# Designs tried in a protein design run: designed miniproteins, single chains. Part 81

Each design is a single chain, and the fold is of that chain. pLDDT is the mean over its residues in the fold that is shown.

## One batch from the design tools (miniprotein)

Design m2806
Fold by ESMFold2-Fast:
Structure m2806 (fold): chain A 64 residues (1-64)
Amino acid sequence: SDSEMESLLEETERKLQQARTRQELVSIVGETLHKISDTFNTDDFNKAVARLQELVQRHLQQQR
């Protein structure tokens, strides 16, 4: 579970770094949320969503 979460978030971070448009970012986030929803129980879902939000916020701050 933790290993799967780390792998998913690491892949998402790589995809976000390659994203050039807001539409690509929204698509990546949406795809990741679907994978989180399908893969994790409620506790792990909440943790994964919180970490995804931090990744997205950090990415947006660095792109300005």
Scores: mean pLDDT 80

Design m2807
Fold by ESMFold2-Fast:
Structure m2807 (fold): chain A 88 residues (1-88)
Amino acid sequence: REELEKAVEESARLLRETFEEVGLTGAGKTAEGLLKGAVEKGLSQEELIERFEKLGKSGVEAARALKGEEAAEKMEEVVKKSIELLRK
């Protein structure tokens, strides 16, 4: 439980920082807030991974549309890393 909560906190931070690096600061803060809210609501590990996948996919699409392919690739790598952290 505590390990999962720490993994989500770290993954949500990485996702927010990546949104900030590609110039989508507001979207990053919203995504971090939604993920922290999901932990507080007591969502399971699988449900948290599904939330990360959904938010990550939306983030990749937004980064590609607004900042181009390099930003999208950076976002995809962070999403993949975040999901791997949650699966431990």
Scores: mean pLDDT 76

Design m2808
Fold by ESMFold2-Fast:
Structure m2808 (fold): chain A 82 residues (1-82)
Amino acid sequence: EEEERRKKIREQVAKLLAEDPNISTEEIAKKLGVSKSTVKEIIDEFNKRGEKRIAEARELVEKYGLDPEMVAAIFGISVEEL
């Protein structure tokens, strides 16, 4: 099924990025045998997920008055991202 295949591709993209953070979208596409558009979309999904997680952490700081350093530690993100 397309969703399961896409999950597999996401896992492979994440693995390649973990092994080489400077790897290009074109190189990932070639290694996985998928289109550059598919790789870009997956990377955009990762960035959107990261942004949503950061937005949730920021909301805890801004709306609930929690300490930014503590919230960053709980979410596993950098204080600079808040």
Scores: mean pLDDT 73

Design m2809
Fold by ESMFold2-Fast:
Structure m2809 (fold): chain A 85 residues (1-85)
Amino acid sequence: ATADEFAKLEEEVLEKNKDKITPEQIEMIKLRDEVYAKIDELLAANPDDPELQAKVNELRKKMDEAKTVEELKSILDEVDALAAQ
């Protein structure tokens, strides 16, 4: 899957740039993986909901633009709120 390919690429980039990647950036990558995993679980649970799919696409875009741990935690809260629908 595309997500698995991206995660593998992230690990390879991390291995090559260990001297340039901060602990905060590693935490952000782990949070991104958690958010994407929860998004995939939501989509799998609600395959017939096009509104949920649209909201998930917006959340994925926010993930691409997120620059801090706090922003990623905020997106995680939005995913959890979406799951409560």
Scores: mean pLDDT 74

Design m2810
Fold by ESMFold2-Fast:
Structure m2810 (fold): chain A 64 residues (1-64)
Amino acid sequence: KYRVEVEVTDAKGNKKTVVVEATETEILSSLQNDGVAGGALHGKVAEKAGIDPEGATATLKRIL
């Protein structure tokens, strides 16, 4: 598992940066999708940021 820095943007355009653990598959899937996290990684990021996952976009910024 890797630690990744992700920027979360909510439906109103507010941004927050969080660090979460991601699997290699989640990282590769995000990179294939222009850095945008989907599925379980999107859910983990929204939860840690305290943002409603509906309408939120999570963008992978760095692998730590």
Scores: mean pLDDT 79

Design m2811
Fold by ESMFold2-Fast:
Structure m2811 (fold): chain A 95 residues (1-95)
Amino acid sequence: SAAEREAELAAEGARLAARGGAAEGAKGAAGYAGGALAAMGSALTARLLEGEEGGELAARGAEEGARRGAEEAGGEGAERAGRLAAEAARNAARG
């Protein structure tokens, strides 16, 4: 029915909005946290290894890993937020 189509469109809109907001928040948090951890790790590695090439490469690997892990975790949260928002919107629209 037309009412069911409207309910589904409302649900999809709510899902996209919630998912997008959560994903943007997670990326912002990951960037900030990753930057802080990167600065600390690089400073410590430079101090302990005093310019060892392997130490600098290890620090960069840790920075990238931490950032990716946070972004991936945020992505899962964003998808879940989207699903819950879609269900709520669909139920509200259907009454």
Scores: mean pLDDT 54

Design m2812
Fold by ESMFold2-Fast:
Structure m2812 (fold): chain A 106 residues (1-106)
Amino acid sequence: MEELARETREKLERFAEIARRLGEPVNVDELLRLMEEAIEKVLNGEREGIRELALLLGELEQVARRSTDPELRRAALEAARSIRRLVIEAYERLGLPIDAPLLEPL
C-alpha cells in the first residue's frame, strides 16, 4: 500500500506540473491537497478516504477527456490508473466489496 501511495503521489505531482504550465482550469493545488488527505485516510484504514479517492479519480478522468494536449492527457490517465489501483487495494485491505460505480470513469 505505502509503495503504491508514493507512486500515486509522484504521478499526481507530474500531472500538477503539466496542468499548471498549460493553464488547466482545474484548481490543481486544491486537488493535490484533497488527494493527499484521502491517501492518508486510506493508509490509516479509514473508509471515507476510499470514497474521496474515487471522486477525485473522476475529476482526473474528466481532465483527460477534455484535454487536447497529449502530455496532460497521458499524465492525467497515468495518475487516474494509479489511484484506481490504490482504491482497489484499499478495498481488499479493508475487506470491503468493490463498489463498481465508484471505480467507473465519469
Scores: mean pLDDT 75

Design m2813
Fold by ESMFold2-Fast:
Structure m2813 (fold): chain A 77 residues (1-77)
Amino acid sequence: MEELKEEAIKLAEKYAREVAENEGEEGKQMQARLDSALFLSRQRLASAVSEEEGERAYEEMKKAAEEAYKKTLEELK
């Protein structure tokens, strides 16, 4: 679970840097990739832990990834 959270954060930071470097068309594509990656992480959590544990871990992972994405974009302005 912690590994998936750290993976999601790193992926969010990577996409934020790519968005900052490549404006417009590529920026929208990177956001969609982040959303897709978070969805896949949720499916992995559902298979590994109980529903309650997976839901809590997913919410925390999603929040951390979104926060990292926003912070990285702000830093690159």
Scores: mean pLDDT 69

Design m2814
Fold by ESMFold2-Fast:
Structure m2814 (fold): chain A 72 residues (1-72)
Amino acid sequence: NEVLDELRKAIESGDTERAIELVKRAYELAKTAKAHGDEEAAQQIIDGLRELRTKAPPEVQAAIDEALAELE
């Protein structure tokens, strides 16, 4: 998943602003996947966000938490 790969790089490089933008993009992709019945694609994004949360700074963790709350 290209968005999750870019998000991981943004977190590793300390680019908090870009990481938050990528969390929002991942949220939109997961929401679209759910709307089209693609449960597997949505779940991959949700699982990826949960994994990346453990390495994210507090501001990015907050963005991930908001996205996950809206998707669950």
Scores: mean pLDDT 84

Design m2815
Fold by ESMFold2-Fast:
Structure m2815 (fold): chain A 68 residues (1-68)
Amino acid sequence: SQLQNIQLATDYIFDIAYVPFESLPDSVIDFILYLQKHPELLQQLQALPPSQRFNATKKLFEQFEQEK
């Protein structure tokens, strides 16, 4: 599900849970590679308090999927 993919992306980006990169769905891998090409976005996400991280990741993931 898209919600599960957003949770996996959040867990990977913020190192909340050990998620091997190779085990991630293709959509999540594409999103992470996109963030690596836009380090300013990744830094903005990482600066957020824990309570805001999931919602911010969700918004960026949905924007990325719409542009793809």
Scores: mean pLDDT 79

Design m2816
Fold by ESMFold2-Fast:
Formats: C-alpha cells, structure tokens, sequence
Structure m2816 (fold): chain A 66 residues (1-66)
C-alpha cells in the first residue's frame, strides 16, 4: 500500500539508505499517489541527505505525470 511504501521510504531517509529511498519513491510515483510522494519529498528535504531529496523529487514528478 502507499502508506507502507511511505513508511519504509521515511525510515530509509532517516537511515541514509538512498537506494531504498529510490525504490520506495519510484513505487509511489508508479502508483500516481501525489500526496504520499509529496510527504516523502518533504521528509527527505528536512531530514535526508541531498541524494535522498533528489530520489524523492523524481518520485514526486513521476506521480504528478500519471
């Protein structure tokens, strides 16, 4: 579910696991869940490193394109 993907994405951001952030962001983007993708982006922007922010941004743009 989008809720589970968002939770795992936030945990990955907190852990600095960029590869996992990319995976969760891409799945949210594929689902077109803009709200969940935006929440992941905001979390990455405030707490993640730059690579996590880029990954979350890519997922958000993909979600908006659906």
Amino acid sequence: SAEELLKEGKEAIDAGNVERVKEMAQKLGDMGDVEAAEELYEHAKEQGNGASEVAATEGLLKAKAQ
Scores: mean pLDDT 83

Design m2817
Fold by ESMFold2-Fast:
Structure m2817 (fold): chain A 69 residues (1-69)
Amino acid sequence: MSDEEAAYETVRSVAELLKKVYGVDLDTKNPSMEVLLEAEKAAKENKDYGTVKMLGSARNALIAAGKLG
């Protein structure tokens, strides 16, 4: 599995949770740096460090694949 594929899988797996718990609409097909950072901030404010770690991993993998920046 490529880093890009792993990042999209992670984004997909947390998007529904983010929408229901944090009210953040994350486009799993076209995730933006701004939306990912806002979601990470919301998770941090709620002390949900598991979600913060998942989003950070997805962001880093998408950056490495050249899909964010």
Scores: mean pLDDT 71

Design m2818
Fold by ESMFold2-Fast:
Structure m2818 (fold): chain A 94 residues (1-94)
Amino acid sequence: MGKELVEEARKAIENGDFEKAVELAQKALDIAYKNKDKELMREAIETIGAIALKLNDLEAFELVRKAYQALDEGNFDEAYKLAKEAIEIIKKKV
């Protein structure tokens, strides 16, 4: 399930494998969006935020914060869009 992808992504972050962490977090985000799974989407967004912080990417982290707020407001489309934009920025650094 998508939660396993989040767990694997967090382990990849601990090992410094940010390319793998981004790939796994993106897969979890896509599953969460398809299923409208708010809990999984929150976990995916938090994982993307952890990657952004480890890379000192403040632009990506600001997008993560906005995605989290959109999700809290129930806006899955905006949360997904913003989180995906954060992933695109992070991918340029890994």
Scores: mean pLDDT 87

Design m2819
Fold by ESMFold2-Fast:
Structure m2819 (fold): chain A 68 residues (1-68)
Amino acid sequence: SAAEIEAELLALLEEAGRALKAGDRERVQQIIAEIDRLAAELEAQGNLAMARTARAYAQLLRKELDEI
């Protein structure tokens, strides 16, 4: 469901925030890869709005990663 996908994305973002605070670059990179995979799956399923949201968060995380 859309709610389950949104919950998964929010959980990944929360974990990314913790990893960024800890300076765990490897974990942030893993989470970005997971979000990119989720976005590709959403796009394949025709859920373009959620795919766009997931990709936007992945881009924000990449920018944050460059600062740690």
Scores: mean pLDDT 84

Design m2820
Fold by ESMFold2-Fast:
Structure m2820 (fold): chain A 86 residues (1-86)
Amino acid sequence: MKVELSVEVINNEDGEVTVRATLTTSEKQKKLLVASSAEDPSKKKILAVGIDKKIVGYWKAKRGETIVIEVYVDGKLAASKTVELK
């Protein structure tokens, strides 16, 4: 199964950043985008859920944080990406 995860970091004022995660798949399937702090991976936040070939989610964070973005397709972990917010 072909899964593509793209992550963009947008700098905001006052040391805040917005992370944009885009998940693209070849098929329409149940998709879930989840983010967590690398320092506390038990605290997960749902960024986006959908069934279309493409879904987009957003996370507001502070510069200097490290986040982990996980992709679930049909309830199974399909991809993950660690992003350092500089």
Scores: mean pLDDT 78

Design m2821
Fold by ESMFold2-Fast:
Structure m2821 (fold): chain A 68 residues (1-68)
Amino acid sequence: GKMSDEELKKFLEYLTDKSKPEHETYFKALDLDGDGKISETELRAVLESEGVHFSDEEIRELVKKINA
C-alpha cells in the first residue's frame, strides 16, 4: 500500500527523534547491514516502495539527521 502524508510524517518522526521508544524499532528495520547507520540507498528504497519520492538532497539531509 502507499503511505499517506500522516503515515510518512510519523515514520520520519520515529526515525529522526531518538527520544521516541519506536525509534530503535524503525532504525533497526532499515539498518539491514547492522552497522549502526542507515544509508541513503536504504532510506530511498523504503520511501519509494511506499510511493514517496524525495530529492537526493532531501534524502541526504534525512540520513544525516537519522545518523546524528
Scores: mean pLDDT 75

Design m2822
Fold by ESMFold2-Fast:
Structure m2822 (fold): chain A 95 residues (1-95)
Amino acid sequence: SLEELLREYAGLSAEYGILQIYYFMLKKANDENLVSKLEEILKQYEETLKRMHEVLEALKAAGAPETVLQDAENDIRGLERDIEEIKKEIEKLKS
């Protein structure tokens, strides 16, 4: 149902928020295991992005309001941006 899809999207949006906060905290940490922690969070970001694309397609098919679709598309763009930033940080730390 549309209601179930909206709840699924809300859960994914909340998960993205948690990942953003944790990534922000990791960037401030002077941690010798930073690379492995960034690689793990990158995996979680990529899984969240995949699920966000799936829920967006389902929301479109269910006729969700345009404002909800725009929010999901904004979350996808944010996830893609953060993924590229994390990849660059990992590369920088390994060089």
Scores: mean pLDDT 89

Design m2823
Fold by ESMFold2-Fast:
Structure m2823 (fold): chain A 89 residues (1-89)
Amino acid sequence: MEKLYRPNEELKELLQEVGETKDVYTLAEIVYAIFEYVARKGLFDPEDPTVALLKGTKLGKILGVDQVNFSDLDGLEELILKSSTEVPV
């Protein structure tokens, strides 16, 4: 059974900008929604398309970082866990 997570209010508002309206998500769903947000806002580093530059952005404030690397999914998942609450299944 996949673990489910409830985004905090700030992350939930950001996910709504990419059409996500659910109360709970898997980690993979949140990662995909963040990827979609970065793509729609044009936040990818032009020198390295695996990196999103988040300094001064809403997403950067939510995750507490200036950048994320989508090739490091474990690191991104740890940041999501700080902005979400695991819900019992």
Scores: mean pLDDT 80

Design m2824
Fold by ESMFold2-Fast:
Structure m2824 (fold): chain A 103 residues (1-103)
Amino acid sequence: MEEVEKNIKELEKEIIKLGKEAGLEELGRQVAKAIADFVKESLKKNPSKKEEITKNIKKAIKAIKEKNFSEAAIYLSKTLDDVSKAAAVALHVIGLDFEIKVA
């Protein structure tokens, strides 16, 4: 498995986990799938950016694990086109709901 494919799968798992913890499991699963599909499409359109995309995915995964959802959304937005940025915004909203529930 290429490193980028492994990182996409890890990103999906972290988003699904976040959704479950927030009580938004179904939304988390839908957002994870949308982000993964958009990242794959971005790689297909811009093969020369594979290293940059991989780096941004790794940073997004780290930010999610650290509960820094704003930073995760920024790194995902750098990887995605304008249409796909909606998925990154949805992830940020899930993160905000999670913070409210643990307060």
Scores: mean pLDDT 69

Design m2825
Fold by ESMFold2-Fast:
Structure m2825 (fold): chain A 61 residues (1-61)
Amino acid sequence: MLSEEEIKEKLLKIGKELRESNPSLTDEQLVHILASLLQKEYGVPAEEARKIAEEIVKELK
């Protein structure tokens, strides 16, 4: 029952928490973590997962 909007909101929260807990994480590392989560938990295809993860990381700036 998760919409794409709800998925994005959850990943923004996760990405923010990850960055706060691990300040040494690079933007590229965070993109890889979030893209992997999208693929494994939500079944998002790899190419689309990477695009969504890149958008989320840009919003975390």
Scores: mean pLDDT 79

Design m2826
Fold by ESMFold2-Fast:
Structure m2826 (fold): chain A 62 residues (1-62)
Amino acid sequence: PSAGELRWLAGELRKAGAPEEVLAEIERLIDEGRLDEAATLLRQAAQSLGLDVTPLLDLLAS
């Protein structure tokens, strides 16, 4: 996924109630160009909220 796509998904997780410390770490990884690690952390955060974003991340990676 692109940085913009990951930032958009992070914004959706914020609306769903994700912790700010996790969102800040995702944004830091995106800023460093570590997009695979950002996507992994975002997926883990979403799963903790009962959301599965894996199919969407796979689509965006295509």
Scores: mean pLDDT 77

Design m2827
Fold by ESMFold2-Fast:
Structure m2827 (fold): chain A 64 residues (1-64)
Amino acid sequence: DLEALVRELAERVETMTLELLQELAEKYGVSLSTVTLAAGALANLLAMGMSREEAVERVLAELR
C-alpha cells in the first residue's frame, strides 16, 4: 500500500494539487497528513537531484 502510494506520488510530482493528495489518501487508505508529508519529501529530494527510485526508497524508509 505505502510503496504503491509513494511511487504514484513520484510519478505525479509535477502535477501535485491538494485534490490529488486527497484522492491518493482515499485510494490507498492513508491519512492526508501522511500523503502530504511523503509528497513534500519526494518533491524536495527530486529538486535536490536525487533519482526517482532513490527518492522513493528514502521516503519509504522514513515512513516505514
Scores: mean pLDDT 80

Design m2828
Fold by ESMFold2-Fast:
Formats: structure tokens, C-alpha cells, sequence
Structure m2828 (fold): chain A 80 residues (1-80)
């Protein structure tokens, strides 16, 4: 179930971001950094889908969400 995988990844990312905020004491800086990383990953995944002409399928959106979440999780883990 791809939806459950997205939910599990989102939960892990949320927990790690909260840990970063707690350790740094600077929620604004952590959130700004997180939003920038998210935007870069999202743009790259969108470009990849457009290049492969994989538009119009809801199934493709879940695959993209999973890839974005996995890349975000890796980046947040490395930041800790």
C-alpha cells in the first residue's frame, strides 16, 4: 500500500525535524532549510516526470510522493 508508505515516511521525517528544532533551538532556521530542500527535490522529480512524459496518472503521483519523502528523509538524517 503506497499510501501507507508515504504516511510512514512523513511520520519519520516529522519526528526528525522536531528533533532538529529541539537540538538547535531555532525553529525558523530549521523550517526555512527544510522548505528549501523540499522545493528542490519537488522540482527535480517534476522535471523527471515531464521528461519521461508520465503525466495524467494518479499512480505516478504516489510514486513521486514516495521518492520525495525518501530523499527528504535521507537529507534530514544527514543533517542530524
Amino acid sequence: DKEKKVEELAKKISELVQKLVKETGDSEKVLDWFEKELAEIFEKELEELEKKNLTGEEEVRLEMDIKIAEKLLEIVEKKL
Scores: mean pLDDT 77

Design m2829
Fold by ESMFold2-Fast:
Structure m2829 (fold): chain A 109 residues (1-109)
Amino acid sequence: MVEKLKEELEKTAREIAEAIKNKDVEKGREKVEELRKIVEELVELVGPNETVKFLIEKAEEAKKEGEYEVAAIYLEAAGYIIQTHEVDEEVRERVIELAKELEEELKKK
């Protein structure tokens, strides 16, 4: 169950990145709503802290591979959880830090 949601999350994040690349605003919006639904289901199963930690891990992996758009999508999903659920301060601070690092990388690339 959790593994299937994680796979769907990764697939949906990549589909959002493709929609952005193709400037398909309608598809991008649809996929962002799908991503948020998957994230909400994952939070229900494993909790908000574990879900955000997973998103941080995936964002760091994507950043390491030069997939900055995909990394940004994972961090946006993490931000959505932080706005709607209580998350440990350390986890919240890491999301903010990584988002700043990623913003700088996107400006340089």
Scores: mean pLDDT 83

Design m2830
Fold by ESMFold2-Fast:
Structure m2830 (fold): chain A 65 residues (1-65)
Amino acid sequence: MIPEDSGETLKLALEIGKQLSEEEVNEAAEKASEAARAKKIKDEDEARKFGLQEGLRELKKKLEA
């Protein structure tokens, strides 16, 4: 299950995603996944939390641009 402290990040990401194109959302997701892989996080829950935070950061950049 997604941790409760990550729920706000996920909700905000979904809300921003509705304002962006599917291509922009996919680009943000790819960048977040690449960042998580580069960080070499071995714990799955830690990787999910990091991915959600990086995904939100990339989505915010797309929205601001």
Scores: mean pLDDT 68

Design m2831
Fold by ESMFold2-Fast:
Structure m2831 (fold): chain A 97 residues (1-97)
Amino acid sequence: MLEKIQELKEKYEDKSFEELLEELEKLMKNPSDEENAIKIMGLMEALAVKLEAADPEEKEKMEKRLEEFGKRYKEELETAVEVLKPLAEEEYKAKQA
């Protein structure tokens, strides 16, 4: 699970902030799908990297857009996290055992 999210994050690092946000919106149509939930997490991590690398003025604009997105898709984002939570816990236990 974590490896797949990391691979997706790296794959999305070369995309623009706008392209990442558009891809994320498409995935919000079915956030309960495991593959979509994994992609959502990878895209969220890529967006966070873009935000941290941005100039202060661009960062403020990006943060506002992400806040508006998070308000619009709050339930969908929470659904994706809940879908991945048991899988991440199972993978963690398997890795520790």
Scores: mean pLDDT 75

Design m2832
Fold by ESMFold2-Fast:
Structure m2832 (fold): chain A 57 residues (1-57)
Amino acid sequence: SAPDFVVHEVERETPEPATLVVRAEGGSEGEGETRDGRAVARALARADQPGVTAELL
């Protein structure tokens, strides 16, 4: 069974745009972070679902 990711926007102190972090809920500490344009894009598409996190760097 695939875990659900939570989509959360991380604001930076710099005048740069916000960053989106992809994290799996119920996973280990910091293990489950995905940084990939394609993966993030799909995670964002599932942002309508509860428990979906995506971070784009």
Scores: mean pLDDT 43

Design m2833
Fold by ESMFold2-Fast:
Structure m2833 (fold): chain A 99 residues (1-99)
Amino acid sequence: SPPVPKSEVLKKIEEELKEVEENSSEKEVRLYKLLVRARLLMEKYKAGEKLDVEELEELAEEFERFAEEYREKDPELAESLLEAAEKLREIAKEILEEE
């Protein structure tokens, strides 16, 4: 896939968030905002930019909380959220080990 410029990624995320806000519950909007934050952190990580370990850990905890809430209603979404949380924690651990 061709590389996407950072400004274009941000614009696409903002457009997707606006669509979600218009068509989703408050809880779903809140979850989507967390997903957007995770995507932005992943783009920074891929670009070799400095990441805040505390922010990565906080996002992982939020995803784990949402996964527990969705476990009965949407187990596929819950699994995806747990995988995202695990990935965020893995990145945080890598950064901490590098110091």
Scores: mean pLDDT 75

Design m2834
Fold by ESMFold2-Fast:
Structure m2834 (fold): chain A 78 residues (1-78)
Amino acid sequence: QQPLQQAKQLAEQVGGPDLAQRLTQALQRNVQASQAGDVDGALAAAQEIQDVIDELRKKGASDEQIQQIRQLINQVLD
């Protein structure tokens, strides 16, 4: 789970531990829901991921940092 840990570390550097934890939980929920065929759960988790990214931007995340986090998220969901 190297991409998950890296995404958490980057989110923590920008937005602090609470946002990093929210991102980690949302990613785990999305993977779990997708594996179970829970479309509604997967969509809800994807919305939580987007909300965390939006909050990271508000806390001063650069476009490069957001791009790196999105790339790591895609690796987790692969």
Scores: mean pLDDT 83

Design m2835
Fold by ESMFold2-Fast:
Structure m2835 (fold): chain A 102 residues (1-102)
Amino acid sequence: EQEPIVATNDVLRELLSTVGVTADTLTFGELIAAVNEVFEKLKMVTNKSIDGSDTIFDFRGTPLQEVLGADSLVLGDSDALGDALGSQLTKVGGPDTPVVFP
C-alpha cells in the first residue's frame, strides 16, 4: 500500500493551475506529467533571464502573464522543479502513489 504524499509548495500549485490541474489529489505519475507540461510552457512562452543568484522568468506580453496574473516569476537557479521532483522520487514507491494538496 502507498502512503499519500502531502505537497505544500505554493509555487508548484500555482504552476499546476496554469495547465488546468486543480485537483486536491493526483497520482505521482499524473503530477510528473502535469509538471512536464508546465515546464514546456515555461520554456516556450517566457523570456528566461539570470540576475545575480536568481533565475527570473519574464512573461510580460505572453499568454502566461494572463494566466498567472503576474509579470515575472523567480524560480531560483537551475532545475528547481526537477530538484523538487527528484526529492519526491526518493520518498515514493512508484507512479501510482497518491499526492495530496492541502
Scores: mean pLDDT 54

Design m2836
Fold by ESMFold2-Fast:
Structure m2836 (fold): chain A 94 residues (1-94)
Amino acid sequence: SILNPSEIAEEVLRLANELAKAILAGDKEKARELAEKLVELARKLPKEDLLAGEVAVALLRMTAGVAKVAGDEESARLAEEAAERVERALREVA
C-alpha cells in the first residue's frame, strides 16, 4: 500500500466495514480479497493506532456472531478466520 501511516488506521476501519458487508451478503470471493488487504494493512498500523485494529477485530467477531445466529456457518467461519488473522497481525508489532 502507498498509504502513509496516519491514513492506514482509516483504511483498516473502512476495509473491516466492507469485509463485514461482503461476508453478510455471502460474497465469499470479495470477502477473501478484502480480508487479505485488511491483514496486510493491519501489520503496518502505527503503535498509537492499534485501537483501530482492535475495533476491526471486534467488528469481525460481531459479524461472525450475527452470521451464526442467522444459521450461516460458512460466513461465521470466514469472519472468525479474518478476525484471528487481523488479531495475529496486530501482535506482530507496529
Scores: mean pLDDT 83

Design m2837
Fold by ESMFold2-Fast:
Structure m2837 (fold): chain A 81 residues (1-81)
Amino acid sequence: MKEVKELLKTTPAEELLKLADKVIEIAQKILEEEKKRVESEEDRKEVLRKALKIIEPENPAFAKFLELLLEGKSLEEILEM
């Protein structure tokens, strides 16, 4: 929790958006490699979860932040943690 708060306080919103875009790009590459079609919201969440595991070693705080969003926590709830 401390790591996620620190990331959100020290990282500009513009940089957080760039990190999010990077995760989306990784998710798209996973779809291409697995030749998987995204037919449901659950499929999208699964691909994003795989992208998180790729990002986690490089930026564990950001990976945890995205995992909380995927679990259904709002940005507001995460900031108040």
Scores: mean pLDDT 71

Design m2838
Fold by ESMFold2-Fast:
Structure m2838 (fold): chain A 63 residues (1-63)
Amino acid sequence: MKETIREAYGLALKAKRQGLSYSEIKALLKKNFPSLSDDQIDALAVAAMTGAYTLDDLLYMFG
């Protein structure tokens, strides 16, 4: 799980840097990480878009 969260977080940050929207980042994460729940995908997308969660926060919640 922790490795999956780290990889998903990295992909979400890359997608934000490429100019993808919140909805596009969520769709990308769902496609590439089908094992992640909707709650995990939402938290990762919010973290990438706003910085509301750190990677350590995400690993604590879902790791």
Scores: mean pLDDT 83

Design m2839
Fold by ESMFold2-Fast:
Structure m2839 (fold): chain A 65 residues (1-65)
Amino acid sequence: MLSEEQREEVAAKRRELEKRHGLSPEEASKLYNNPLIPAIAKAQGSKVLTPEGLAELQALALELL
């Protein structure tokens, strides 16, 4: 599980991505809950356990959508 510090960092990264791409809460939720994200995370190993890894995964999900 992510630590409290990592969760805050992840939340900040998500907020930044939402602002950058003008995502609604529903659109952001679809991006974060995209079934491709767990598959990509599994392929990349434990990178998604870090705030940086999650930010990279979100950027990749946006590219694939």
Scores: mean pLDDT 58

Design m2840
Fold by ESMFold2-Fast:
Structure m2840 (fold): chain A 72 residues (1-72)
Amino acid sequence: SAAAEAERRRREAERQERLAALEARISQLVTKANELLDEYRKNHTPETEAQIEQTLEELTRLHREVRRLRAG
């Protein structure tokens, strides 16, 4: 039915929008990780190391969310 097709298209559009937002956030965090790694190469600090670890943990979390969203 037209209503069922409209609902399917709406759910797919919402999923694609969520995927685009997650991929944009991943790109931002990859840039941040590279900047932190450049900072760490210049001066090894516990603060920079902790920020790298936190950034990598968030990247892992977002990649899991992307995989889950694609699997649905």
Scores: mean pLDDT 87

Design m2841
Fold by ESMFold2-Fast:
Parts: sequence; structure tokens; C-alpha cells
Structure m2841 (fold): chain A 79 residues (1-79)
Amino acid sequence: SRLDALVAEIEALLAEMKRLLTVDHDLARFAALARRLQGLLLELGRLMQTQSAAEQAAVRARLDPLLADLQATAAAFLA
């Protein structure tokens, strides 16, 4: 489905963003992908409004740990 494809794209993008911080140290590319991520998260938010509570919980269970991991990684990189 479009939702599954969007979630998979976000998962792949989060993994690439973490790699750019931890391996490549490419902040310019990271910033470009962060803008793309913002757009995808806005689209996800719109699609989620039409999903069941169970489907919303399943998407959050997949994405929330990855978002938290990226945030922690970025905070550690800036320290």
C-alpha cells in the first residue's frame, strides 16, 4: 500500500541519515535529507488520519525507535 511504501521510505531515509552522521560525517547531505524527512513525515501524518488505531500503533512501533535513535545519535555527534 501507499502507507507501507511511505513507512519503508522513511525507515530507509532514517538509516541513511544515521550513516551520514556516524560514518561519512556529511552534515550538508544530512541537512538535505532532514528536509526530505520533514516532508515525508507530514505526508505520513495526513495518511495516518485515515488509519485505524491499531494501524497507527503499528506504524509508531516501527518508526518511533528509529526516530529516537537518530535524535540520540545527532545529540551525541554535536556534543
Scores: mean pLDDT 86

